# Ledger of designs, part 80: designed miniproteins, single chains, continued (5)

Each design is a single chain, and the fold is of that chain. pLDDT is the mean over its residues in the fold that is shown.

## One batch from the design tools (miniprotein)

Design m18955
Fold by ESMFold2-Fast:
Structure m18955 (fold): chain A 86 residues (1-86)
Amino acid sequence: APPFDAALARQVAAARSVEEMLALPGVKLLGEITVRGPDGEETLYFFGLYSLDADGKPVALAGVAVYDATRDQLLGFLPPELIRAL
């Protein structure tokens, strides 16, 4: 199971753009990287998924979503431990 709110996970999976991702409560852009994919260079965005308190403030990083902005596609979810290596 993803280590964050299931409703937030569904909203992230339904998002079709960087702007839709950033509009979600508990989502914050951590960074971007350009990688060489099979079809050339692709830009990947790493979105932090935060648990929120009763006032809507981020209290803990629960996961990271990887989004391919070149393809407008969610690639998947990473545990927060992996993002510290970037």
Scores: mean pLDDT 72

Design m18956
Fold by ESMFold2-Fast:
Formats: structure tokens, C-alpha cells, sequence
Structure m18956 (fold): chain A 71 residues (1-71)
């Protein structure tokens, strides 16, 4: 894999972990945000747009963290 592809894959896995945690906690809003970000990042990854996929996944993680702090 290229470094960009690997970095994107790592970010996607991290976001998927946040989605799982949000679902386990019963936080529907955080789970929804994580799911939407993961779907978009996966679409970009499949299109070979690895740098964009990484940015979307990282932004998704940031938003989930902010929502958890507000709860």
C-alpha cells in the first residue's frame, strides 16, 4: 500500500472504533455522526482519494469527541 492509503485505512479503522463505542454507549447522535463520516470516508477510499478519506475520517472523530463532551 502507499503511505497515503495506509494513513487513510488507519483513520477509517479509528473512526469505526468510535462508531462502535458510541453504539455501545447508546449515544445515538454520536453514532449517527460517526456512521455518516465513515460512509463518506469509505466512499472516498474506494475512489482512491486517500488523503480526502483520511481528512473526512479525522473530522468525524473530532465531531464525535465534541458531542461526547457536550453530553
Amino acid sequence: MSQEELDAAVALVALASFLTASRSAGNEESARVAEEALDRAAELYDAGRFEEARRVAEEGIRRVRELEEEA
Scores: mean pLDDT 83

Design m18957
Fold by ESMFold2-Fast:
Structure m18957 (fold): chain A 62 residues (1-62)
Amino acid sequence: SKIQRAFSLSSAGGILFSAGEYGEAVDLYEESLKLLEEAGAPQEVIDAVRAQLDKAKAALAA
């Protein structure tokens, strides 16, 4: 399932973010977000992953 894969990727992204691996976290969150959007996931789920992606991008760009 695209949604199950997306959740696995966002979970892995969160672990990498916590480890300071911001670039890898961005990649995983972007793939997760793409899969959620393709699957037509609820907007609140898409927004939650987008917020985590934005945090990872901000940390990477700092």
Scores: mean pLDDT 86

Design m18958
Fold by ESMFold2-Fast:
Structure m18958 (fold): chain A 66 residues (1-66)
Amino acid sequence: MLEKKIKEIEKQIEELKKKLKEEDNPAMREHFKELIRGLEEAKEYLKKGDIEKAEEALERGKLRAS
């Protein structure tokens, strides 16, 4: 459950970091960086057991990336 969600987020972060390494467009790099930031924030909240704040962090990451 919690451990599974953390692993899922870690996998998404890895995929986005790979895309970021291959991307040279500054706007797209910022987009990927903000998505990664939201996922990293969510992971930290999940480690603390705060599912509500984790979901909130994911939404903030999406908004900053848009």
Scores: mean pLDDT 81

Design m18959
Fold by ESMFold2-Fast:
Structure m18959 (fold): chain A 89 residues (1-89)
Amino acid sequence: SEEADRLLTEARRHLLNGDYEKAVELARKAIELDPSNAEAYTLLAWAYLKLGKYDEAIEAAQRALSIDPTNAEARRLLEEVKKLKEKKK
């Protein structure tokens, strides 16, 4: 979807600018339009990680890997989030 691609591009811009909550909002809207977009789930996982929402980040990264098991970024992100979650306990 052109609209989903546009939302994902805007979400990425907000993520890079530190507007993590807005990145989550836009990535979720992109997922509603295209639930098979692994990149949207990877971006959502990144935004949740930046917000310290580790359980939500893990869930989003796992969803990205369920759609695209070869996604190295989602796999690396999942490993890093799990390590950060352990350090808080």
Scores: mean pLDDT 86

Design m18961
Fold by ESMFold2-Fast:
Structure m18961 (fold): chain A 111 residues (1-111)
Amino acid sequence: SLPTSTLTREETIARVRAALDAAGVPEKIREVVLHYLETDRIPDLSDEEIKELVQALKTLADRATDPEVLRELARIAGGLLQKAMEKGLPEDIVRELQEIVRRLLAQAGAA
């Protein structure tokens, strides 16, 4: 339900890559994010990988200022929230992901 970006997909991916680099996100987590941007799918992740991605998204929510990047991060966080709920992860992780989604959407001007 996020508005369609006026940027090309390539430009959007480049901006997300720059934001991940600026935030010091680990390579493994960058691969998950970039895979989602290419495929619109969260890969099958372990519980520990989901926790690592949650912390990365929290860091990105604190540091990212580009509305297009924030919209894409909100989509990724939403997909991760669905995956966490499907796997039956602890309520604290689900709540943290819900807060991250709300925060990213608010910062992007989409909520």
Scores: mean pLDDT 79

Design m18962
Fold by ESMFold2-Fast:
Structure m18962 (fold): chain A 77 residues (1-77)
Amino acid sequence: SLAEEYKKKAEEAEKEGKLEEAAEYYAKAGQLYMNEGKYEEAAEYFEKAAKLYKELGKEEKAEKAKYLAEIAKELAE
């Protein structure tokens, strides 16, 4: 799926130390899993994006990703 493609791009970016690109790809993967109704996976990848954005000092993006992870967790219940 397209979500799986962005997940792989995020993992590759992380291995290369491209943390900002990795965060963006994890956030996109989360959004795509959300669109597919895979809320548990969406939450996981939004949380990975939030953690990386926080490490990079991108507070607004980190907060948004964390919020989306919380919404995904609620939908998974």
Scores: mean pLDDT 89

Design m18963
Fold by ESMFold2-Fast:
Structure m18963 (fold): chain A 76 residues (1-76)
Amino acid sequence: PSVELQPKEIKIKKGEKIEFKAFVKGAPTDEIEWYINGEKKDILKSGEIFETSFDENAEISAMAGNIGDESRVIVE
C-alpha cells in the first residue's frame, strides 16, 4: 500500500488558499486522515480536495492507517 500527497512542497503568500489531494493505492480503505503540524484536521476519501490556508510555515501529512505521505508549506 502507498499514499501519494500532492503538492509535495508549495510556496504561498500569507493567507493564500491551497488545495491538496492524496491518493491511496493497494490498501483496503480509501479513508485519509489529514494532519497539520501533527494535529488531525479532517478525514476525507482518496482523491478528495483538502483546502486550507496558512499564515506560517506548516507540515501537512496524509495518513491511511500506518502508511502516509507529507508536504511542506512555505509562507513568504
Scores: mean pLDDT 84

Design m18964
Fold by ESMFold2-Fast:
Structure m18964 (fold): chain A 62 residues (1-62)
Amino acid sequence: MSPEEEIERDLEAAKKAYEEGNSALAVGHVMRALAVAIDLFPTDPELAEKMLEKVRETLKEL
């Protein structure tokens, strides 16, 4: 699984958890997505910035 796919999967899981009323699980999924995005900076900073933007957009929806 690519880092991009992992981040998108975690963000979808976060949104679903939030809709189901499980805020702790939603935060956990967002934290995992953020960690993966940050770890991309040394190898692919452009992709890392794009992924951080997706994390930010998801947080605005919660």
Scores: mean pLDDT 82

Design m18965
Fold by ESMFold2-Fast:
Structure m18965 (fold): chain A 63 residues (1-63)
Amino acid sequence: EPVEIKGYDPETGEERPDAAVTAAGLLMAAAKDYSVEPSEEEGYVILTVDGKRYLVKDGEGLL
C-alpha cells in the first residue's frame, strides 16, 4: 500500500509532477537504502526507502 508523494514547484508554489520526483530524490539522498521499481499504474513508479513504499507520479527518471 504505497503512499503517493505529492510536491510543489519550489519556484511557483504550484503542485507539479516534477515536484514529486524532486521530493523523491531528497528522500533517496537521505536514505541508507532505497530502490525504485515500475508500478502497475501507468506513469507511476514505486520508491522504497528504508522499507517504506511510496508511489511517485512521472517518476520514470528515477528508474
Scores: mean pLDDT 67

Design m18966
Fold by ESMFold2-Fast:
Structure m18966 (fold): chain A 86 residues (1-86)
Amino acid sequence: LALEGARLGKKGGLLAAKSAKTPKAAALGTGGAIAGIGGELDAELDPSASKSAESGGLAGYIGGKAAGSKEGEELGKKGYELGKKA
């Protein structure tokens, strides 16, 4: 669950960064992607690191919303929910 949440957060952030129309939105999407990557690595090294997956997913959701990427927003939200369950 934690690893899956972090992975979805990473995808959400990457999609948000890719679809960004402004440098500020791109920065927010990139931040979400980086947070998701960090969460994924933490979850792989420590499967109990649910907080990393949760924060990665939340960052992806925020980045997706800020960039106007509905797909990124949805993936980030899923990541956050999965991380929260772990």
Scores: mean pLDDT 59

Design m18967
Fold by ESMFold2-Fast:
Structure m18967 (fold): chain A 84 residues (1-84)
Amino acid sequence: PAPSPAQQLLMAYAGVDPNAPATGARVAAGIEAIFKEGGVEAVVAASEDGSEVVIVVPASAEAGAEGLKEGLEESGIKATVVVV
């Protein structure tokens, strides 16, 4: 199946063709790229199809991660934020 608009956007951030099959690795790479642009080192784990993600961030990035979680969940991607 074609990736959702949110998955296409995330894959584009990772430098992947947005029309490529959505995978957890590609979705996770897109989320990590967003945080890296903001100067934050995040670790992201995703389900095989990229429908569920866990975002691990430092406390300084918690508010940004929570905002991204809301946007992901509105787009049908379940997100969990873990602060370290």
Scores: mean pLDDT 78

Design m18968
Fold by ESMFold2-Fast:
Parts: C-alpha cells; structure tokens; sequence
Structure m18968 (fold): chain A 65 residues (1-65)
C-alpha cells in the first residue's frame, strides 16, 4: 500500500525541528544537513503525492527562510 502522505509531512516537520535544535546548540553543519534532508523529502513528497504540493511548498518556504 502507498505510504500515508501525512506521515511524510510529519517526517519533514521532525527534520525541521531537529535543524532548529542543532542551531540552538551551535551545530550549524548538522542543522544545514537536516534542512537539506527536509528539502529532499519535500521534493519526493511533491513527486509522489501531487495533491500535497501546496502544503509541501509552504513547508519548503518555512525551511528555506
């Protein structure tokens, strides 16, 4: 069965949260890697589930900002 897109969006949110925590502890390199992984997952979700593209775009804007 296809994975639930809400699970993928949840993983993106978790990666974003991890990036923020890494920035707070001064680990800028880990924060950048986690942001990169979140962006890659957003692209995959948009490709696999076009119906979520608006929500994925909003998450992408939040991560890139």
Amino acid sequence: MKPIPLIQLGLISSLRSGARSSLQTGDNETAEQLRKLALELIERVKKDYPETSKEADELEKEIEK
Scores: mean pLDDT 73

Design m18969
Fold by ESMFold2-Fast:
Structure m18969 (fold): chain A 71 residues (1-71)
Amino acid sequence: SDKEKTIKSLTTMGIRAAQGKSKEQKINVTLAVGQTAKDLVGIDGAKKVILDVSKALGLDDSTIQDILKQI
């Protein structure tokens, strides 16, 4: 579906944008693509993007939970 394609595209973009960056930049990029996903495909899609991006970037579980609270 278009929603699933959007989630995949935003996830890929977030990973590419933040790979090898600082922890702060990884958090900021994850929040940005998560917020974009929320606007385009809703909260469930945003949570999926945040989880997939943050795990791929090696963010810890407590940081992931803090990001999820901000969307």
Scores: mean pLDDT 90

Design m18970
Fold by ESMFold2-Fast:
Structure m18970 (fold): chain A 81 residues (1-81)
Amino acid sequence: MVDAILGDIAYNLGKKYFKEGKYDQAAKYFSLAGVYYERSGDYERAAEAFENAAISYQKAGDTENAEKYRKLAEELREKAK
């Protein structure tokens, strides 16, 4: 409940920073959103958030974290449902 709300707040901040080209900050907020969604049991939204974190890390030039979060998103999509 609270975790899902915090996930939505973090996800919206991630989208804001991504639109502003602040990819490092976007990646941090999208990854935080993924953690909150995962804690709430919402594996589908958690996967989406980690996918956006991976894209944000890639645009920031952080290939290592981009690969890490892409794999986490794949794992969570398998858990969705």
Scores: mean pLDDT 87

Design m18971
Fold by ESMFold2-Fast:
Structure m18971 (fold): chain A 59 residues (1-59)
Amino acid sequence: EKEKEELKKKVIEKFKKIVYEKGIMEVTEEDIKKIAEELNVSPATVSKIIKETYGKDVP
């Protein structure tokens, strides 16, 4: 339970930093893969968390 919430927070924090640096329109699948690698999870997990949090289909 706690691990899932911590993972979600870490994913969102890293995604927000990328958005801040590049803009949301410039976020790529490669950025998603980097977040996944850093957090030792699948890119699919990262993408799912981002979609659930932002309600947006763009990674």
Scores: mean pLDDT 73

Design m18972
Fold by ESMFold2-Fast:
Structure m18972 (fold): chain A 68 residues (1-68)
Amino acid sequence: SVLEEAEGLLEVLETVLADPRVSREERAALLDSVEATIRSLIREHRLSPEDQQRLEQRLEELRERVEA
């Protein structure tokens, strides 16, 4: 499903963000790329408000970790 695809992208992103060898700049660039892809999937497939909120909340949490 589209939700599973989006969740898979977030899981990959979270794994990369946990790697201390990845620079802050690289983490920010990857997060921006994943965010753009997930927002595109939400728009294209008209995900439910509940699923959209869940994905957006997780993206926000990951962005805070990159910016900290």
Scores: mean pLDDT 82

Design m18973
Fold by ESMFold2-Fast:
Structure m18973 (fold): chain A 92 residues (1-92)
Amino acid sequence: MLEKARELVEEAKKIAEEALKLAMEVLKDESLSKEELLRAIALALRAIGLLFEADRLLKEIDAGGDGKKLLERAEKLLEEAKELLKEAKELL
């Protein structure tokens, strides 16, 4: 369970990093409306939050915590990362 939880967290981290990169790229567009700018900032902050959660989860996995609970948290993190990436791509 811990190995699978780690793999899911690492995947979620990569997806969140891609979402953050896309949000930061959108923020370079000086033609964006105020609403589009605020949305891009919100997506970037959410991505940063997921990256902090991923790092915290990896530390708990390395410490040998409850494998079932860590797997459930890893699955939720991956789902949230995938949803965030979808939203970031729609901002194009």
Scores: mean pLDDT 84

Design m18975
Fold by ESMFold2-Fast:
Structure m18975 (fold): chain A 71 residues (1-71)
Amino acid sequence: MKEEAERLLKEGDDAFKAGNYEEAVKLYQKAIELATGPERARALARLAQSYFHLGEEEKANELMAEADKAF
């Protein structure tokens, strides 16, 4: 479970660096479903960054606020 969440985060980061923000969103969403605590907060922050790049500013702001609460 935790190993799969970390793998999904890494794959999401790879997609994000490649500029594939739609794929990064999918991978980070899956990571959030499996992650807890700091790993979930990290996935939420990365998902927010991906939404900023897609122009989904409101979604990004909501996710960033949720990530801040989780830290």
Scores: mean pLDDT 79

Design m18976
Fold by ESMFold2-Fast:
Structure m18976 (fold): chain A 55 residues (1-55)
Amino acid sequence: MFIVPSAEELDKDIDRGVEEVKLAVEITVEKRLIKKNINVEEHKKKLEELKKKLE
């Protein structure tokens, strides 16, 4: 018996949400590493790449 509107739609929505959350977490980590002055140039480049993926 279906307890959710659509199992396939729910799976796709969850996968999209998980991807967006992973990107947000990675962006946050890179920002914090930049604030701590740890390999700033490398982390700035990675942050720009992650921001482009979020667009």
Scores: mean pLDDT 73

Design m18978
Fold by ESMFold2-Fast:
Structure m18978 (fold): chain A 97 residues (1-97)
Amino acid sequence: PLSPEELEREIGAALMTMALSVTERATRRALEAGDVERATALAREGAAIVAKAAEKYGWAEAVRPELEAMVAAAEAGDLEGFREAVERLKRVLEEAA
């Protein structure tokens, strides 16, 4: 059985993963439409939300490289790089929980 602290950590990780999935979908649609400015704005906002949440759980350093890669890929219009960064970030969140 999970302790209350373990349950809170699991819920936090799940909420961050959900926020990331919403960010991925919106940013991917913008990139597919060729709207790099919108994709960059969406990726930056999503990264800021995940970074703030990760700080509360001590995962800020673990997620930082992948959040930076996600934003950089969006700025470059790199749909594949963006997808790869999102998948790696989801893995980091699963392993940190």
Scores: mean pLDDT 83

Design m18979
Fold by ESMFold2-Fast:
Structure m18979 (fold): chain A 65 residues (1-65)
Amino acid sequence: ASINPEDIVGEVPLPGGKKLVLMKNGDLYLVDENGNVLKKLSSEEIEKLSDEVKEKLQKLLLEAT
């Protein structure tokens, strides 16, 4: 599935060439280095993210206001 660029709030790079893509609706997607959507993160998976990644996501949400 392709992500609509206009709905992207921001991106957080992850180890191994993957990234998290934060959407305007609050959805978080795991994307590979080629831009392929691997999955939509569940609440449990979001809680398992590192504190640094969570801080970056929170900052992106604040900057989008």
Scores: mean pLDDT 77

Design m18980
Fold by ESMFold2-Fast:
Structure m18980 (fold): chain A 55 residues (1-55)
Amino acid sequence: SKEEKRKRILRAIGRILRAIGDELDAERAGDEEALKRAREELERAKEELKKLESE
């Protein structure tokens, strides 16, 4: 349904915001492993959002 898709879009946006926060925290800590993980999660969330925007 359209409601389910809207909810998925909002969740994808939430994941993007969280991943940005995690990336900043990892940069401040100098944690290369956490930084890589946060960037991978950010890219996955962006790809998901882009696919959902086709509605």
Scores: mean pLDDT 84

Design m18981
Fold by ESMFold2-Fast:
Structure m18981 (fold): chain A 62 residues (1-62)
Amino acid sequence: MEEKQKEIEENLKKAREYSQKGVEALRAGDEETAAKYFGEAAKYGKPIGDYLWEQMAAERAA
């Protein structure tokens, strides 16, 4: 159980790091890089990835 928890935490950390890099790239105007990072984030943390897609769509629409 504890080993699984640690693995989940590592996946969440990666998802968070990728999501942050994706947002930074998006804000810098690098949509291609942002898309790649969001893809990785979604892969490790589906809930986080889904949230990021929503955030990106909202900001892009503005």
Scores: mean pLDDT 71

Design m18982
Fold by ESMFold2-Fast:
Structure m18982 (fold): chain A 56 residues (1-56)
Amino acid sequence: ADAAARAGIAAARAAKTAEEAQRAGVLGVINTSEAGGSDAQVAAVADAAREAARRA
């Protein structure tokens, strides 16, 4: 859960385009939820993806 959330956030931040950031966010949310992550962890991944997409 924690590792999945961190991986998703890192992938979103490494994205070079808004599309890559959005894709990383979707996968990160799914992986974190499946690993039993909290709502806060899922929200953190989604937020990081939105911020990365906005900056791209």
Scores: mean pLDDT 79

Design m18983
Fold by ESMFold2-Fast:
Structure m18983 (fold): chain A 72 residues (1-72)
Amino acid sequence: AAAADARNQRVVKLANEYIRLIEEDPERFREVAREHGLTDEQIERALASGVDAVTVASQIAVRDYQAELAKA
């Protein structure tokens, strides 16, 4: 398996954690999403729509992982 497999596993775990935050602690999710450069409008849409919540959580997870790779 290539490094991409390990990245995929990391991104999936991060996305699941962000999805959990949206469901269990929306206020904490707002803080984390703002740190990742999301607008208030994008954050509110993610909180209002379960479909958008999954999409936004995945995008944050990918960005977070890419930021870690940029440091390496």
Scores: mean pLDDT 73

Design m18984
Fold by ESMFold2-Fast:
Structure m18984 (fold): chain A 57 residues (1-57)
Amino acid sequence: MNGEKRKQAGELVNKSNLYMRQGNYEKALEYATKAVELEPSSIVAQGTLKAAQDELK
């Protein structure tokens, strides 16, 4: 597996979670989407994206 992409996806998940805590759901969605694009098989990235999407409904 590509370790660098996994590390970068984790950083993007962390940024998404930071924006989620700040109530900036648009930015949270942006970073979560990038994380899923980088690691589509990541359950954590997928869950973060769903959480951000649910806040914007």
Scores: mean pLDDT 81

Design m18985
Fold by ESMFold2-Fast:
Structure m18985 (fold): chain A 69 residues (1-69)
Amino acid sequence: ARAEEYLRAGEAGDPRYVPEFIAALKDPDPEVRNAAARALGKLKHPEAVQPLLDAVGKIDPEVLQEALN
């Protein structure tokens, strides 16, 4: 599944996936959005900070808090 692919890529720590994860924050499936936010949180890439803040209210609050910290 798409969400599983994002979680796997986040665990691998590959920053080349950052643009795909940022796009996935706008996915209609909340499971995909949450998985992308977790992947971005693990990567700790600076260009992901603003897209995560823009996703406030669309991502699970606990997932968003973990991704930003």
Scores: mean pLDDT 74

Design m18986
Fold by ESMFold2-Fast:
Structure m18986 (fold): chain A 66 residues (1-66)
Amino acid sequence: GKKVVLVRAPTEEKAKKAGEKLKELLKVDGYIALPGVSSEEAYEKALELREKEGYEVYLADADKII
């Protein structure tokens, strides 16, 4: 299936920066920015994409990538 990284960050700008870097490093098909989303909400979104859309999903926190 399609490979994506879900990127949690305090702001959309931080999520985008981390997402672009992770997309290149992990060689995934894309990233999804989750600004202001809790870790629980991000996990639920990952499960939805895995179960309903068949995506291979990685979760990342932008504050922990730096």
Scores: mean pLDDT 78

Design m18987
Fold by ESMFold2-Fast:
Structure m18987 (fold): chain A 80 residues (1-80)
Amino acid sequence: MSEEDLEAEVYLALGEIYLTLAKKDFERGDYENAIESYKKAIELYRKAIELSTDPGLRAEAERNLKEAEEFLKKVQEKLK
């Protein structure tokens, strides 16, 4: 594993933490905090994709990015 792949794994793991926090905030009806956490997860997954030289790690980050973007869209609809 390269330094870049190790850093990508860290960003992926942090993104997963923020995605989990965002889902919990959404379940509590805390849509403003959920939006902030989803946006943070999206940023972290984008960094993981950029740094990743491993196809599997990149694909995982891309899947998680898509999930975070879809949930961000859903929570923004609730904030109206």
Scores: mean pLDDT 84

Design m18988
Fold by ESMFold2-Fast:
Structure m18988 (fold): chain A 72 residues (1-72)
Amino acid sequence: RPSLSEEELERAVLILAASVLITSARSARDRMDPEKVEKVLELARRAIEAAEAGDVERARELYREALETWKE
């Protein structure tokens, strides 16, 4: 397996973390504000797309926004 740079590893971790957040938000739809759940899902999906495109900074920002929305 190729060695991953710190940035490549961070990108992979962000994709995994955002995917977990999507699963958690979907499972909590009956217990949380639907608008809040939808916002978290949108931000998390955008974070995955940014990470896949190699934009680690944008992926971090979008994931942070998703977490802040989730923790409200």
Scores: mean pLDDT 79

Design m18989
Fold by ESMFold2-Fast:
Structure m18989 (fold): chain A 98 residues (1-98)
Amino acid sequence: MAERAEELAEKAREAAKEGKGREAAELAAEAAALAAEAARRGEDPERAREAGELAAEAGVEAAKAAAEAGDSEAVARAAGAAVAGIGAAFEAELAERR
């Protein structure tokens, strides 16, 4: 799950660089969801934290690309992905400190 989240975050950042804000937002949201699932499973908290951080970064880049395109729905989706990615990273850190 963490590996797949990292892969999707990378694809989201690539889509954002190409100006594909909506596609980037969708990929970032999926990456954040997988990072959150990895954090909940607690099998590799350090990697789940890194995946959450990458998903959050992808969400920020997707939001910028979507804003440049004037796609307010994609901006909201990308912002949601960034918040979810931060949340996943936080949950993973708490699991690591248990």
Scores: mean pLDDT 85

Design m18990
Fold by ESMFold2-Fast:
Structure m18990 (fold): chain A 78 residues (1-78)
Amino acid sequence: SAEAEELTSRGLGYMSEGKYEEALEALTKALEIYEKELGPDHPKVAEVYLLLGMVYEKMGKEEEAKEYRERAHKIRAK
């Protein structure tokens, strides 16, 4: 959806500005929309999980980053 795409773009923008809390909020909203519209195993959902992992990595939260990357890999390995 256009809304989920815009939220994903805003999340990437916030991440590049070091606004990690705002990036998490935008990406989490995009994730909810994609899961509802496309289902939890869709490639777009995997993309948002990877972006969430990148944000947590930038925040120094390595365990959370790993969890999100593993969720994305599980989807993409199908």
Scores: mean pLDDT 85

Design m18991
Fold by ESMFold2-Fast:
Structure m18991 (fold): chain A 61 residues (1-61)
Amino acid sequence: SSEIEELERQIKELEEELKRLESLPKTPENERRIVTLESAIGILKAAISFEEELAKRKAEE
């Protein structure tokens, strides 16, 4: 679905930003930013799993 494609695109963008931050010096600011991005990526991945489950249920009905 378009929703899953949009979530996958957002995850890719956040993972790219995460890699950039991980290459920078480990300041408290950068560490907080990394944790925030990791949390956001986790939430988006959970949303994809939920959308995939809904799609399976619709296919079975």
Scores: mean pLDDT 83

